# Designed miniproteins, single chains, continued (4): the designs that were tried, part 60

Each design is a single chain, and the fold is of that chain. pLDDT is the mean over its residues in the fold that is shown.

## One batch from the design tools (miniprotein)

Design m14202
Fold by ESMFold2-Fast:
Structure m14202 (fold): chain A 88 residues (1-88)
Amino acid sequence: MENEKKVKVNNLDAAEQAIRRLAEKLTPEQVAAFGKKIVDALEKLGYITKEEADFIKARLDEHRDATPEQVADALVEALREVKEKIEK
């Protein structure tokens, strides 16, 4: 009855909000670490594929010397790319 695609999108949106809030209080390394754990949880729950999780985590490795906000933005943009693919 519920659209599975909508459930996946809602969980990805919740992950984006969590990551942005973490950036307000944590170091770039902590945002990256917690971001990777959130992405791993989404994959384990079946909301994203392993390939999509690996893609999102790879974006973090490109921003090693970034600010917490830049690390969060990189994660959120990668999550949005995955979300758009799920919605279409």
Scores: mean pLDDT 76

Design m14203
Fold by ESMFold2-Fast:
Structure m14203 (fold): chain A 74 residues (1-74)
Amino acid sequence: SAAAERLAAEARERADAAAARARASTPAEAAAIFGETATELAALAREAAALDPRAAAVIAEEMGRLGAVVAEHA
């Protein structure tokens, strides 16, 4: 659905912005950025899951990619 696609797009934008901030931050700050953004992405994933499980899977992948960036920076 268009609503599910919009949620996935929003999640990708938020994850990309958070990754950029994390790369410019200390490891401790990057961990805090991940925690905040993961909470936001989890909320979007719950909304997306009610509309289209595939969109929820995309959001979970974006969360995983952000987690990898933060782990590599640490």
Scores: mean pLDDT 84

Design m14204
Fold by ESMFold2-Fast:
Structure m14204 (fold): chain A 73 residues (1-73)
Amino acid sequence: SSMVQQLRQQAQDYYGQGISLAGNGDLLGAGDYFYKAAKYYEKAGDPEAKRYYGMSSGLYEQAGDLEKAKEAS
């Protein structure tokens, strides 16, 4: 459906922003955007959501935000 396509596209856009932030050393920002990507993949029913939650959790741990890491795990 067009709604599922829009959710998946938004997830991909957030993922791209997260990659850009990680590339500039913004681990907390990258974690936030991978978490947003995971949420939109989840809304789309896409199994990729689990992978992006894991990536977000790992970035939050590296950034020292253990509470956000736990929430994303």
Scores: mean pLDDT 89

Design m14205
Fold by ESMFold2-Fast:
Parts: C-alpha cells; sequence; structure tokens
Structure m14205 (fold): chain A 75 residues (1-75)
C-alpha cells in the first residue's frame, strides 16, 4: 500500500452528483474533502487499486454527462 490522492474537478452545478459518484467508488469510510468544485480523496491502497478507482470515477462521471478532470497523485 502507498499514500495517494485522487483530485476531481467538476462544474460547480454538478458537485453534489460528483460527490455521490465518488463515494460509490471509494466507499463510505474514505476521507473525502470538498473545496468549491474540487473533490479530494486521500487513500492508502495499492497503486493498481487507486488507478482503477480513478478510471471508474472518470467513466461514471462521463456516463452522467459531467465534464471532469480526474488526477491521481501518488505520494
Amino acid sequence: SMKGKIIITVPEDKIEKAIEIVRKVVGPNANIKVDGNVITVDLNLPSVTMYRMKEAIEDLLKKEGIDAKVELILE
């Protein structure tokens, strides 16, 4: 396991739906911080697991018609 962050930037009017989608992927116990239109998820998981979470978040946001920037930062 390693420390990482997933940072999700969405339009302000889509933030509530984006938070719901992110929570579905990362689970109810993940540390999620919201600042304006930016969602940050702190993780301590295998890198391959974090990469899959990033891809799943991107795919689900795209399916909902939400234009998003999703970044994975490994620490």
Scores: mean pLDDT 88

Design m14206
Fold by ESMFold2-Fast:
Structure m14206 (fold): chain A 56 residues (1-56)
Amino acid sequence: SHAAKGVEGARRLLEEGDAAGALAAAQMAYKTAVEEGDEKSKREALEIAEEARRRL
């Protein structure tokens, strides 16, 4: 899904040390997951967003 690709992008940004970019990408992935009904990507996007916030 588009949301799953968004989650992959957000996770990559977090691994590269871009916490601000990861947060923005995770928030967008969450919105896309809601629109697609992708419950797994919603959960993963939330987890990445929380981790990114901890690193800001």
Scores: mean pLDDT 86

Design m14207
Fold by ESMFold2-Fast:
Structure m14207 (fold): chain A 107 residues (1-107)
Amino acid sequence: SKEEVLELIDKAIEYLQKAIEAVKAGNFDEALDYFHEAFELFSEAATRLLQLTKDPELKEKIRELMKKFVEIYKEIVANRDDPEKTLELLQKMLEIAKELKEIAEKS
């Protein structure tokens, strides 16, 4: 349901915020755990939203956000020894998750 998708997105946003705070605190192992959880939750939410969405323009926007999210995920994994770069990339992921929420609210 739309409510279940919104709950998944809100949890993904929460975990991304926790990952950001953990990076700032120097707790990189904890940040990675939150980051992986956020990625799983976002992927599930986006997949479910794509199935619920009938508007072809919104479907394409969801696919674009999914592609961007995977790209940033790969960049974080490649730059995991760079806290400053990881923080920047996590902030970009948070923006994408918030954009997915706006689409879910309009669907």
Scores: mean pLDDT 87

Design m14208
Fold by ESMFold2-Fast:
Structure m14208 (fold): chain A 90 residues (1-90)
Amino acid sequence: MAEVKITVKIEGLSPETLKIIALEAANRAREASGAEVKVEVDPENNVITITVRGSREEALRAAQAAIDTLKELVKKAGGKIVEISVEVRE
């Protein structure tokens, strides 16, 4: 079993927009694989955390879908990704 934790710090978006983007990224990750997906939003620090658990192949597929969706939706909403961190654990 693998766990991938994605932490993204974003500028230029409201707390409500961050929550919408986070939920959509989590949904896209779930659609990409059978991995378990958890999402957390810290609006005070403008941080979205997505944690994916499953087989290595499922977790990596879901993580990539989440990252791609976050990049797309943040740019489309007029925000900027300041930091992105990806941690992989087994």
Scores: mean pLDDT 86

Design m14209
Fold by ESMFold2-Fast:
Structure m14209 (fold): chain A 57 residues (1-57)
Amino acid sequence: MKPVMTEEEGKKALKAIEELLNLPEKPSDEEARKIIESYDLPEKNIDLVLEMYRMLA
């Protein structure tokens, strides 16, 4: 099965999720999306990472 994202994209996604989980206050979806976007991920992966974060938070 082909991965949905590259290894580099996956590492960026993981760092974005870690940053979101380490915030003192739970961010809104809009705030979370902005943080994920700051990691220079493609648009398709941004939505996926936001969904992953929602499952973990």
Scores: mean pLDDT 75

Design m14210
Fold by ESMFold2-Fast:
Formats: sequence, structure tokens, C-alpha cells
Structure m14210 (fold): chain A 80 residues (1-80)
Amino acid sequence: DDILNSMNKEEQEKFLSATTESPVSVSVTLSQIDQRVEDLKPIVKKYGIKKIEGDKFNPVMQALKARSKELGAEVVLYDK
């Protein structure tokens, strides 16, 4: 919450797009998924984000979990 408020508009849009977008309405390519993960790496590092949560059916969230060690953050997937 406070971290998100510290981000500029572009950083907020990248973070929210990767973490909150519904899988049912998302049409993404593998390259777009990789790009969203790469866009989050500097944001996670800059703001010291320790935990990212999202829907397990979001392909970007699945990619973030697979690459959680590179991000330096815990990635938690849920199915509710």
C-alpha cells in the first residue's frame, strides 16, 4: 500500500498489470509475460518488495513465482 503510493504512475501501472490482471480477460504471449517480469525486477529491487501475491491462473504470476529468486521476493499464488 505505502510502497505502491511511493511509485510513479508508470511503475504503478507495470506492477498492477503484472500482479492484479484477471487471467480470464488476459490475452498474452510468452514474450509479453517475460517483459512484464523484467519490468518488475527493478521495481521490486528499488522499493524492497518482500512479497507479491496473485491468482495462480495468471501466467505473469506463475512466471514471477518461477523466477522469485531473481526478484528477491516471495511469490504467493492463490486459487480463490
Scores: mean pLDDT 72

Design m14211
Fold by ESMFold2-Fast:
Structure m14211 (fold): chain A 96 residues (1-96)
Amino acid sequence: MIKEITNSEGKKLRVYNFAVEVTMEDGSVEIHLATGIIEEDGTLTIRFDDGEVVRTKIDINASDEEIEEELRRILIEKFREKYPNAERIEVRPLEV
């Protein structure tokens, strides 16, 4: 679920929280948290629970569905890079 907040400068931020479920080849499962923050200028910052931060640009005129799909795509690609031996990676939005 998308949460819109206003920062100390009066700028609107869109916040997306995700759980990422990584199934390893041995059947073990790890759950990771990731937060995406979109600024009014389309700057996307993704924070991972391991401390990694990814910054990119997103089209703020895109629909909420298109933005969520793009965030899922970025998270899947990044977690495949982090866990190249993962059997399955699932991204689920968290309601806040």
Scores: mean pLDDT 77

Design m14212
Fold by ESMFold2-Fast:
Structure m14212 (fold): chain A 88 residues (1-88)
Amino acid sequence: AKNVRKAIVYLKMALKALENGDYETALRYAEKALEFLKQEDLSNPNIKKAIEYVEKAIEAIRQGNVDEAMENLKKAIEYAEKALKELG
């Protein structure tokens, strides 16, 4: 689960960047998290949900919908942490 742990770090960094108004940095960190999640077992439902919420967050950032982006990043972190707990 090394890639899930890396993804969680980048998702938390993306959330903090959004809170600080740095939308370009938030987008880069969210895209980096997505790359790490896509390297994991996609048969895991929590990995699939984490990917779905990161993709929604990326789209929200691109549209300038900060509140939607933050909510989707928080959901992505929740599902990634659930996957990490199940994977060990």
Scores: mean pLDDT 87

Design m14213
Fold by ESMFold2-Fast:
Structure m14213 (fold): chain A 55 residues (1-55)
Amino acid sequence: SAQLEQLEALLAQTRAQLEKYADNPVIAAVARRELARLEALLAQLRADPSATIPL
């Protein structure tokens, strides 16, 4: 689905940002929090493909 593809793209982008700014504790902390949020949303959508989630 479009939402699944968007979430996977955002996950990849967020992981890249975390790697790029790993040495910046503030940016790294924000990126890790966002990564956890996106992973939770992806798991929810995979468990229920009909679920409507805010992106």
Scores: mean pLDDT 80

Design m14214
Fold by ESMFold2-Fast:
Structure m14214 (fold): chain A 94 residues (1-94)
Amino acid sequence: MLEPRLEYDEENDTVRLTIPLAAGYALEVEIRKDGTIKIKLLKDGKVIYEGTAKSREEAAEVLRKMAEKVDGPTGAQLRDLAEAGGVPEEIELD
């Protein structure tokens, strides 16, 4: 698994997670205090797809849809993240 980068914004009570993917792709996940999850798929630093979810299950659906839009190892990585519930266990969505 690629090493995710976790940042906490105390002012907005928001967790930002950046997951580097294969072939110049990256995934940015923002989890807000109200449980809103914003997911961006980047290619070479440019946002190519964006989705919003209100639960881990919805986040997994967003990741599956993004996986359908990319080929090769990046698509497989996005599916693996979706099957893992879309976000790391260390991030609680209460």
Scores: mean pLDDT 71

Design m14215
Fold by ESMFold2-Fast:
Structure m14215 (fold): chain A 60 residues (1-60)
Amino acid sequence: MSEEEFDAEVKEALALMIVGIGKANGDSLEEIRKWGLELADKLNDPDLKAALERVIEELE
């Protein structure tokens, strides 16, 4: 497994954790998308942003 492949899996796991935390706090998927994407933008992490968008789309 390449470093790029490992990083992609880590970003997907982080996106799932973010969604899980939001759901545990009573946030809707739309609310989680909003603050989650803002968090990814603050971190300058386009891979996390892409993973989070994909995970939320899959759960809708």
Scores: mean pLDDT 79

Design m14216
Fold by ESMFold2-Fast:
Structure m14216 (fold): chain A 54 residues (1-54)
Amino acid sequence: DIKSYSNPNGKYKVKLILKDGSEVELYFDSKEALIQAVKKLVEEGHGVLGFEFL
């Protein structure tokens, strides 16, 4: 589940845009954690088309 990568208390935010047109907001404790999670989601084939910093 994509949301399992998210920490609700995280200061760093990203909105993912998926192939099915859905959007998911994720929160991370650090910029490094955000970058690593996005990379992992792309590599695992979760259908990420793009992202926006919030």
Scores: mean pLDDT 75

Design m14217
Fold by ESMFold2-Fast:
Order: structure tokens, then C-alpha cells, then sequence
Structure m14217 (fold): chain A 60 residues (1-60)
């Protein structure tokens, strides 16, 4: 989960859209807390595709 949070934080740095950045950072925070469901929901609010990608990554 820590590794996934780092990836989301790094991805947020490359985005110019503030709302998308906030969604990724919120998801990263949830992952650091061990809340996979909360992280997926946070991303789903800004990107359904991003939520699917995160869910796939966490199921590796």
C-alpha cells in the first residue's frame, strides 16, 4: 500500500488539474492508512479509469 501511495503522489505532481491532484493525494493518504476502499472511492470521484487502474494494481 505504501508503494501505491508513492506512485499516486508522484503522479499528482505531473497533473495541472487541481481537482485531479487533490483526488490522487487523498487516495494516497487513504492507502497509507491501509484503507484500500477509501482510496479507490477517492480516485473514482475524479476518474473512473484511474480507480480501475488502482484496483488492478492493488490486486497484483
Amino acid sequence: LEKAAEILEKQAETLDNEKAKEGLLEAAKKLREGDKEGAIEAIKKVSEEGAKSLEDYLNE
Scores: mean pLDDT 75

Design m14218
Fold by ESMFold2-Fast:
Structure m14218 (fold): chain A 93 residues (1-93)
Amino acid sequence: SEEEKKKEEEEKEKTEKAKEEAEEYYKLTKEAAEELGKLADKEEAEKLKEEAEKALEEAKKAEDYEEAKKKMEEVARLLALAIAKKLAAEEKK
């Protein structure tokens, strides 16, 4: 039916949007981690970048919305962690 085709297109749209959000969160995570590396622990900064890159790659490989959303949320979690660590490093300087 046309309703089934519409639901399939809506699912594809949601999946693509989640992948785009994961890419934006990765970009912000990379920026925060690079600043963290300048202020404090370069090893911790590289680890955060590597974990975020892996989560982004998994998001891009996701075939459905649920998997794409889960991996996008993981990149967002890593972004929050990178920002928190950066702020803590700035305060201790």
Scores: mean pLDDT 83

Design m14219
Fold by ESMFold2-Fast:
Structure m14219 (fold): chain A 57 residues (1-57)
Amino acid sequence: KDEEIKKKKLELHKKLEGGDEETLFEVAEEAIKLGLLDKESIEIIEEQKEHYLKSLK
């Protein structure tokens, strides 16, 4: 189980190195989907991501 999480984390790190700020939120949400954080945290992150995307546009 821990090994699987580490693999996903490494994959996300690789994406971060070649991604933008939006990628940071994607990585965070992926970690949450793995069951690391609560749903309340997910909603907060999603809301912040939407705000960030709006500022970019």
Scores: mean pLDDT 64

Design m14220
Fold by ESMFold2-Fast:
Structure m14220 (fold): chain A 84 residues (1-84)
Amino acid sequence: VTVRSEDPEALAKAIQEEAKKAGIDVEVRIDGDTVTAMPKDIDTLTPEQRAKAVRILEEAARKAAEKYGAEVLSTPTDLIPEEA
């Protein structure tokens, strides 16, 4: 999950806290004003655990973005936008 924020460090921490409340550990990377979060040890997770962790991360990133006025740039669980 990738999110843009004016305060990427605070956003990264918020994403980690929301994910931890939901029972997953996440790895965050900050690149300029962009925060990228991924489930920790994704290579060792089952496909079901990975899908669940990804959805939790997507929701955590959305909640953090709304709270800190940040923009979600991409999620691993993108819905196909057919409403055009």
Scores: mean pLDDT 69

Design m14221
Fold by ESMFold2-Fast:
Formats: structure tokens, sequence, C-alpha cells
Structure m14221 (fold): chain A 68 residues (1-68)
């Protein structure tokens, strides 16, 4: 359930704002909901916290192509 995933990962970020995995998974949850601009925002935050995360970079590029 992507709505429940959003709530779960927001709670994780509230508890630990440096949890890069939570930002990545929050982006994925928003993408599943069709909220592509939100997905871009959270993927960008995941990359800011972990610049070596190749999965986050690939997902960000894929979502940006959908917004063309």
Amino acid sequence: DPEAEVARYLARIAADPTDAEAYLNLGKAYEKLGKLEQAVFWYSKAILLDPDNEEAKKLLEEVKKKLE
C-alpha cells in the first residue's frame, strides 16, 4: 500500500533525518502513487545524503523522463 509506505517512511525520517534509505523509499512510494514531482524531490534528497547511491540516481533520471 503506497499510502501506508509514505506514512511509514515519513515517520522514519522524523526519527532519523539522515536515513538516506528512507528518503529513497519515500520517493518510490510517491512514484507508485503517480506523484512524480514528489518522487523527484525525495530522490534528490536521498542523493544529497548519499551521493554514491546509483539506484537513487537512476530512479531520478527515469522519473524526470516521465515529466518531459
Scores: mean pLDDT 85

Design m14222
Fold by ESMFold2-Fast:
Structure m14222 (fold): chain A 82 residues (1-82)
Amino acid sequence: SAVHVRIYGDGRLIAQGTFDSTADAIAFARAALDAARPANVTIVLTHDGRTLTIRAATPADAIAALQQATADGIFDRTITIT
């Protein structure tokens, strides 16, 4: 039931947390990326033993992909936005 998120910017861990919902995890990721403003983004979301990895060149693309994948129930995937 807990959602774990780790956010990497330019190959470094910039933030991580554990949340009660996917919506809270996404809000946290958005805030962390807005603060750090990295050029390259990786987000790793873990829920119920399943992992979703998002890779994108911008924070905006990373958050959009994360929102879409979680809305569609996509896990155990790596999504790369070119």
Scores: mean pLDDT 86

Design m14223
Fold by ESMFold2-Fast:
Order: structure tokens, then sequence, then C-alpha cells
Structure m14223 (fold): chain A 57 residues (1-57)
């Protein structure tokens, strides 16, 4: 997989239906860092949304 371990953790929480704030709180990072990880995940998977990323993996 081309995803980093941090990106995999973010995507797992997206699959669970977590909000950006809930993901940030769970991982101990900022919401801006969550948005950055999701942008990178979407770019790597070739998708336009976090929901599409969660469905593809």
Amino acid sequence: SSLTEEEKRVLELVKQGKTYKEIADELGISQETVRRHLANIMAKLGVGSKEAAAAKV
C-alpha cells in the first residue's frame, strides 16, 4: 500500500463515520492535520472525496 501508517489510521476512522474533530481528538492531532492527511489520501487513491476514499479501500 502507498498509504503511510498515519494515513491508514485516518482512513480507518473515516470508514467508521468519524468527523474531522473526532479523528483529530482520537489521534491527538489538529483538524488541519486531518484535512492534510485526507487530501494526500485522496490524491494517492485518485478520488475526489473522503467518502469515495473510504469506499475504494
Scores: mean pLDDT 82

Design m14224
Fold by ESMFold2-Fast:
Structure m14224 (fold): chain A 61 residues (1-61)
Amino acid sequence: SALEEVERLVKEGEEALRAGDYERALELYQKALELARKSGLPEEVIERIEKGIAMVRAFAE
């Protein structure tokens, strides 16, 4: 399902962020956001992904 795909992308993004791979983390979170929006997922899911992107951007060079 779209929700399962988004959750996998978010998990991979969180793992990349923890590893300090900000470029990969941003790419994974942005892909998750695009899929979540296209699939009409709940606002809470979208907000969680957007917070993840903001965090990555705060730490990226």
Scores: mean pLDDT 84

Design m14225
Fold by ESMFold2-Fast:
Parts: C-alpha cells; sequence; structure tokens
Structure m14225 (fold): chain A 55 residues (1-55)
C-alpha cells in the first residue's frame, strides 16, 4: 500500500499530467504504472486517479 506521502506525490503528478496533456494522458500513465504494481497498489492508484478526475 502507498504511504500518505506517496499518495500525495501521485496526486500531484496526475494533476500535472492533466494540465499538460489532458485526462487521456493520466489514464495512459495509470495503466502503464499499474503493470508494475501489486493488486492493492493498483486499486489505490485508480482511486487517486478517479478522485483527481473529479477536481
Amino acid sequence: MFSEEQKEAIRELLLTLREESGEEAMRIFADHEAKHLSEEERKELYEILEEVLKE
């Protein structure tokens, strides 16, 4: 599982991707990173992605 600091870093990175390249780039990034993560970490990553997409 990600620490609170790691979750904040992921959120900041996704917000930067959205600003520079749009929502599709965030999804592509998340899908790529998910390949290297555990099932629990993958779930947390997509939860952060959905939260950022609401903002």
Scores: mean pLDDT 79

Design m14226
Fold by ESMFold2-Fast:
Structure m14226 (fold): chain A 106 residues (1-106)
Amino acid sequence: ALEYIKKGEEYAKKGDYEKALEYYEKAIELATTDEQKALAYAGMGEVYAKLGKYEEALKYLEKAFELATTDEVKAKIYKLLGEIYKDLGNEDSAKALFEKAEELLK
């Protein structure tokens, strides 16, 4: 699963969002831990946010948060949520989410 998560991240970084989603879906199918599923769902959420599909992005980030077992992954999800709210013009919600992410990494 981790190898497919890395492939998803690689393709997302290159802007190949269709391949990124395909690899994240494969990572979920092969995941042996909730943390691996959380990472893959978070990656899908990021991709949908970059595509401007905020409803889908929020859906996947909610799934990721429910499955996340570490502060590192929870912080990543809060940062992604903060970026979405910032893009939507909700600066106060964005700031609160970024602060939650920083608090988890202390």
Scores: mean pLDDT 85

Design m14227
Fold by ESMFold2-Fast:
Structure m14227 (fold): chain A 120 residues (1-120)
Amino acid sequence: MKTATAEEEFEVEVDGPGLIKVKARAVATASGDAEITLTIEVEVENLKTGKREKKTVSAPVRVDRAGGYTQATAEAEAEFKVDEPGLYKVTVRATASGAPEDAELTVAVGIEKVEVKPLE
């Protein structure tokens, strides 16, 4: 079965201890009737220390089948607690699988929102 991966990166500056909230959307399209599995991973890296935290986000996948194509869509939200001010790198990766070897498979991912909230 075919696998496809897409990745987006965003840098955010944090002024103190807080929460980084990330919202992402992924869309996979396969030719034919396919059982697409779509996985979203969100990673946050502290660019000063090199410390990384990664979350695989469990999100409901909406599947549409029409005109000899299968499309899967997922929206994911992840929240990361950060203890230090500085520059952080957010990476969102979407992986799609489940298409036959002779089918076309494409995936796209976008970061819809990155919010920084101070800790109470």
Scores: mean pLDDT 80

Design m14228
Fold by ESMFold2-Fast:
Structure m14228 (fold): chain A 96 residues (1-96)
Amino acid sequence: MKIDEKEVNRALADMYLSLGKKALEEGNYEEAVRMYELAVKVDPNNADAWVGLGEAYLKLGEYEKAIEAFEKAIQVDPNNETARKLLEEARKKLEE
């Protein structure tokens, strides 16, 4: 049970991350949010899932929620260049 827990959670997070990316590509931003929320719930240390969640919120015009998601991505992985760039974009959109 405990030995497989990390591997199972990683596989589930990867599945939800892939589904979220597909939803973003198809323009289904609300579904992308749902899939990425499931990914971060299963594995809150998955920086890519937090980036995806922020990007989906950014596409929906939910700039404050996008900022929170990108800040979480940077908290998990401070060297995540994508999260840092998208955080600046979301902040600029909120200032417009």
Scores: mean pLDDT 84

Design m14229
Fold by ESMFold2-Fast:
Parts: C-alpha cells; structure tokens; sequence
Structure m14229 (fold): chain A 77 residues (1-77)
C-alpha cells in the first residue's frame, strides 16, 4: 500500500500544479481581457516548451493516480 500512497501523493501534487497554473492563467486572462487562445499564442516558444513539459509530467502523475484509484476501487468490491 506504500506504492498506492505514493501514487496518490504524486497525483495530488500534479493536481496542485494544474490548479495553480489554471488560476495563474485565469488571472492573466482577466487582467488583459484576452481569450485563452490569445494567451497561448502570446507565449514565447521557450515558455510554450516549459508548459508542454510540465503538462506531460502532470499527465504522467495523474495517470498513476487513476491507476491507484482503480486498484482501490477493485479492493473495495
């Protein structure tokens, strides 16, 4: 169950990062009165690359968390 706990912790960290980024983007959209599409188009290539790499990391952590939750669900039944 240590592996399950680690997977859930990594998933929680990924969700925290995702929410933080969503809030930051929402604030920028509100400040500049621009759309999400305009925001992404305004990012320099380096920032787009960083965003892509972080999104990949988040998705991997979320995938492991989903697997852990699926196993937990099977144990509950």
Amino acid sequence: DEELEEALRRGAEAISELLTRAVDIAIELEKKKITLEEYYASLPPEKQKELEEQNERILEALEEMVKALAELSKRER
Scores: mean pLDDT 74

Design m14230
Fold by ESMFold2-Fast:
Structure m14230 (fold): chain A 74 residues (1-74)
Amino acid sequence: GIEEARKLNEEGKRAMAQGDYEKAVQLYLEALRLAASDPELAAEILENMAKALEKLGMDGTAEAFRRLAEELRK
């Protein structure tokens, strides 16, 4: 549920801080699946995942995810 999504989002942030960008993407993706009913949390997770994707050189995918986050906050 939402509590699990929040924990996974925090674990993803820790993976980012450690430079493990692939692990961060995996954790954020799982968090996003559990956050479907919370648009604000889903938007935060999408923005965090976009940062991880940029570190992996996936700039186009990162831009798309940032746009999705913006739409969820409208």
Scores: mean pLDDT 88

Design m14231
Fold by ESMFold2-Fast:
Structure m14231 (fold): chain A 104 residues (1-104)
Amino acid sequence: MVEIRRVVLPVGAAESPEEVAERVREAFERLADGSRVALALVGIGASPEQVERHVEAAREVAKELGLEALVRGVTMPRSASFAEALERAERAAAEAAAELAAAA
């Protein structure tokens, strides 16, 4: 079986899709050839619509690099701690990895 890599990336409410795409590209370029990726993007204080734009930007990067990736967006309120946001994102990445494994 191809290896499934889990990646969690925090995104700021003020970040552009282009800035997020660059950070995603850097993360993906560190992966071995043939790896499948479960990526969770977590936006603290970002709207669901902003996170959705970042998810789409990440999907475009995966497509450009020829990587099989499942991307999940996680929206957390500004009152959420970084630890709570990270836990939610890690869960989303684990669920995405399980979905990729089941779809293979």
Scores: mean pLDDT 79

Design m14232
Fold by ESMFold2-Fast:
Structure m14232 (fold): chain A 79 residues (1-79)
Amino acid sequence: SLEERVEELRKRIAELERKVKDAESQGNKTALAKAYAELAKVYEELSDVLREMGRTDEAEQARKKAEEYKKKAQSLIDE
């Protein structure tokens, strides 16, 4: 179901947020960029699922998060 998909994506986000914290603690820019890129993809999927459910405001928030993480990942690769 769409609700099960949202829960799965939320769990993946929590895991990736832990990876971000770990990478930050280690000063590992490559791991950090990868975690940000994966977060961007997961938030894109979450946005699409939420839009299918008619939860438009939450979908837009998730899309914005995806864009922010994509920019963060790109900034680290370009540095």
Scores: mean pLDDT 87

Design m14233
Fold by ESMFold2-Fast:
Structure m14233 (fold): chain A 62 residues (1-62)
Amino acid sequence: MIGTYRAIKDQPKASPEFLGLKVGDLVEVLGVDPRDPDVVLARSLTTGETGYVGMSDLERVG
């Protein structure tokens, strides 16, 4: 679901296409990966970086 989410786990940037996150970082979810519904494309509101992140590592805010 598109919207603002908070990272509930630290996620190191393992590859260029993935988003690096620290617990508490806010992200804007832009869409879902068509190949894996557990993966979303998001933008970090802390850094402005865009990349993929696991949906299970996010908690909806609002």
Scores: mean pLDDT 76

Design m14234
Fold by ESMFold2-Fast:
Structure m14234 (fold): chain A 69 residues (1-69)
Amino acid sequence: SELHKRLLELIGRILALIGEIFDLERELEKVKGKDEEKEKELEKKIEELEEERKRLLEEMRRISEELDK
């Protein structure tokens, strides 16, 4: 099923995003209170990736609902 293939692709992308967010959060913890400029850059990147993750999760939910029909 093409929907199952798309689900697997979305899962892979979501896992990659989770890993990148985790790495950025770890970097943020190291610079927090030491470099305000870098702190703001990292927070912005984390927000952008969290928004992308949210969009992909919404897409995955829609595909799951379609598979249940």
Scores: mean pLDDT 84

Design m14236
Fold by ESMFold2-Fast:
Formats: structure tokens, sequence, C-alpha cells
Structure m14236 (fold): chain A 104 residues (1-104)
């Protein structure tokens, strides 16, 4: 994914939000996804991207948080972390630790 592709997708998403064409769940999923993808593209750091996504994630209802957590585990595994490491990283980020603290 290029920066231009993410920005175009985000622009179309915001147009659909403004038009009232998306459900609350679709809006929350979209905001989490674009926040994470934008931060990852800027930093090339999956843990920094999770840190950026934390406030959006914590504002979501429990069912959407569970869905997002499962997706983040798979993304961390694709980045070379084990499932146990991915769980520990997500828990540390959600507890308020920065990417730098998690790597120390």
Amino acid sequence: MTAAEIEEARRRFEELVAAGKLSEAEIQRGRLTFTFQTAYLETKDVIAALEAARPVYLAMPADLQAEARAAFIKFLQAAGYSEAEAEAIIDAVLAGRSAAEIRA
C-alpha cells in the first residue's frame, strides 16, 4: 500500500461518514484501520502504529476491540513476532507503554 492509496481510501471513507452511509461499527473499524495504517506507513514500526491506534481502540465497544485485537495479532505475526509476543506487545501498548519502552 502506498501513502497515496491510503490517503485516497481515507478520503472516500470520510465522505461516506459525512453522508451518513456507514454504520457505527464500520465507522469505528475504518478509523482504527486508517490510524494504524497511516502511523505504520510513516514510522515503518508496527508497535509505534499500535501506540498511535490505542486511543481509537480503547473507545470501541468490546466486540470490536476483540475483532481488532485478533487482527493486530496476525499483523504482528506477519512482522515476525510469535503469538505470545504479539499478545504481550498489545497488552503493554493498551496499558500505556510507548513503543520505545516495549523495545527496551
Scores: mean pLDDT 83

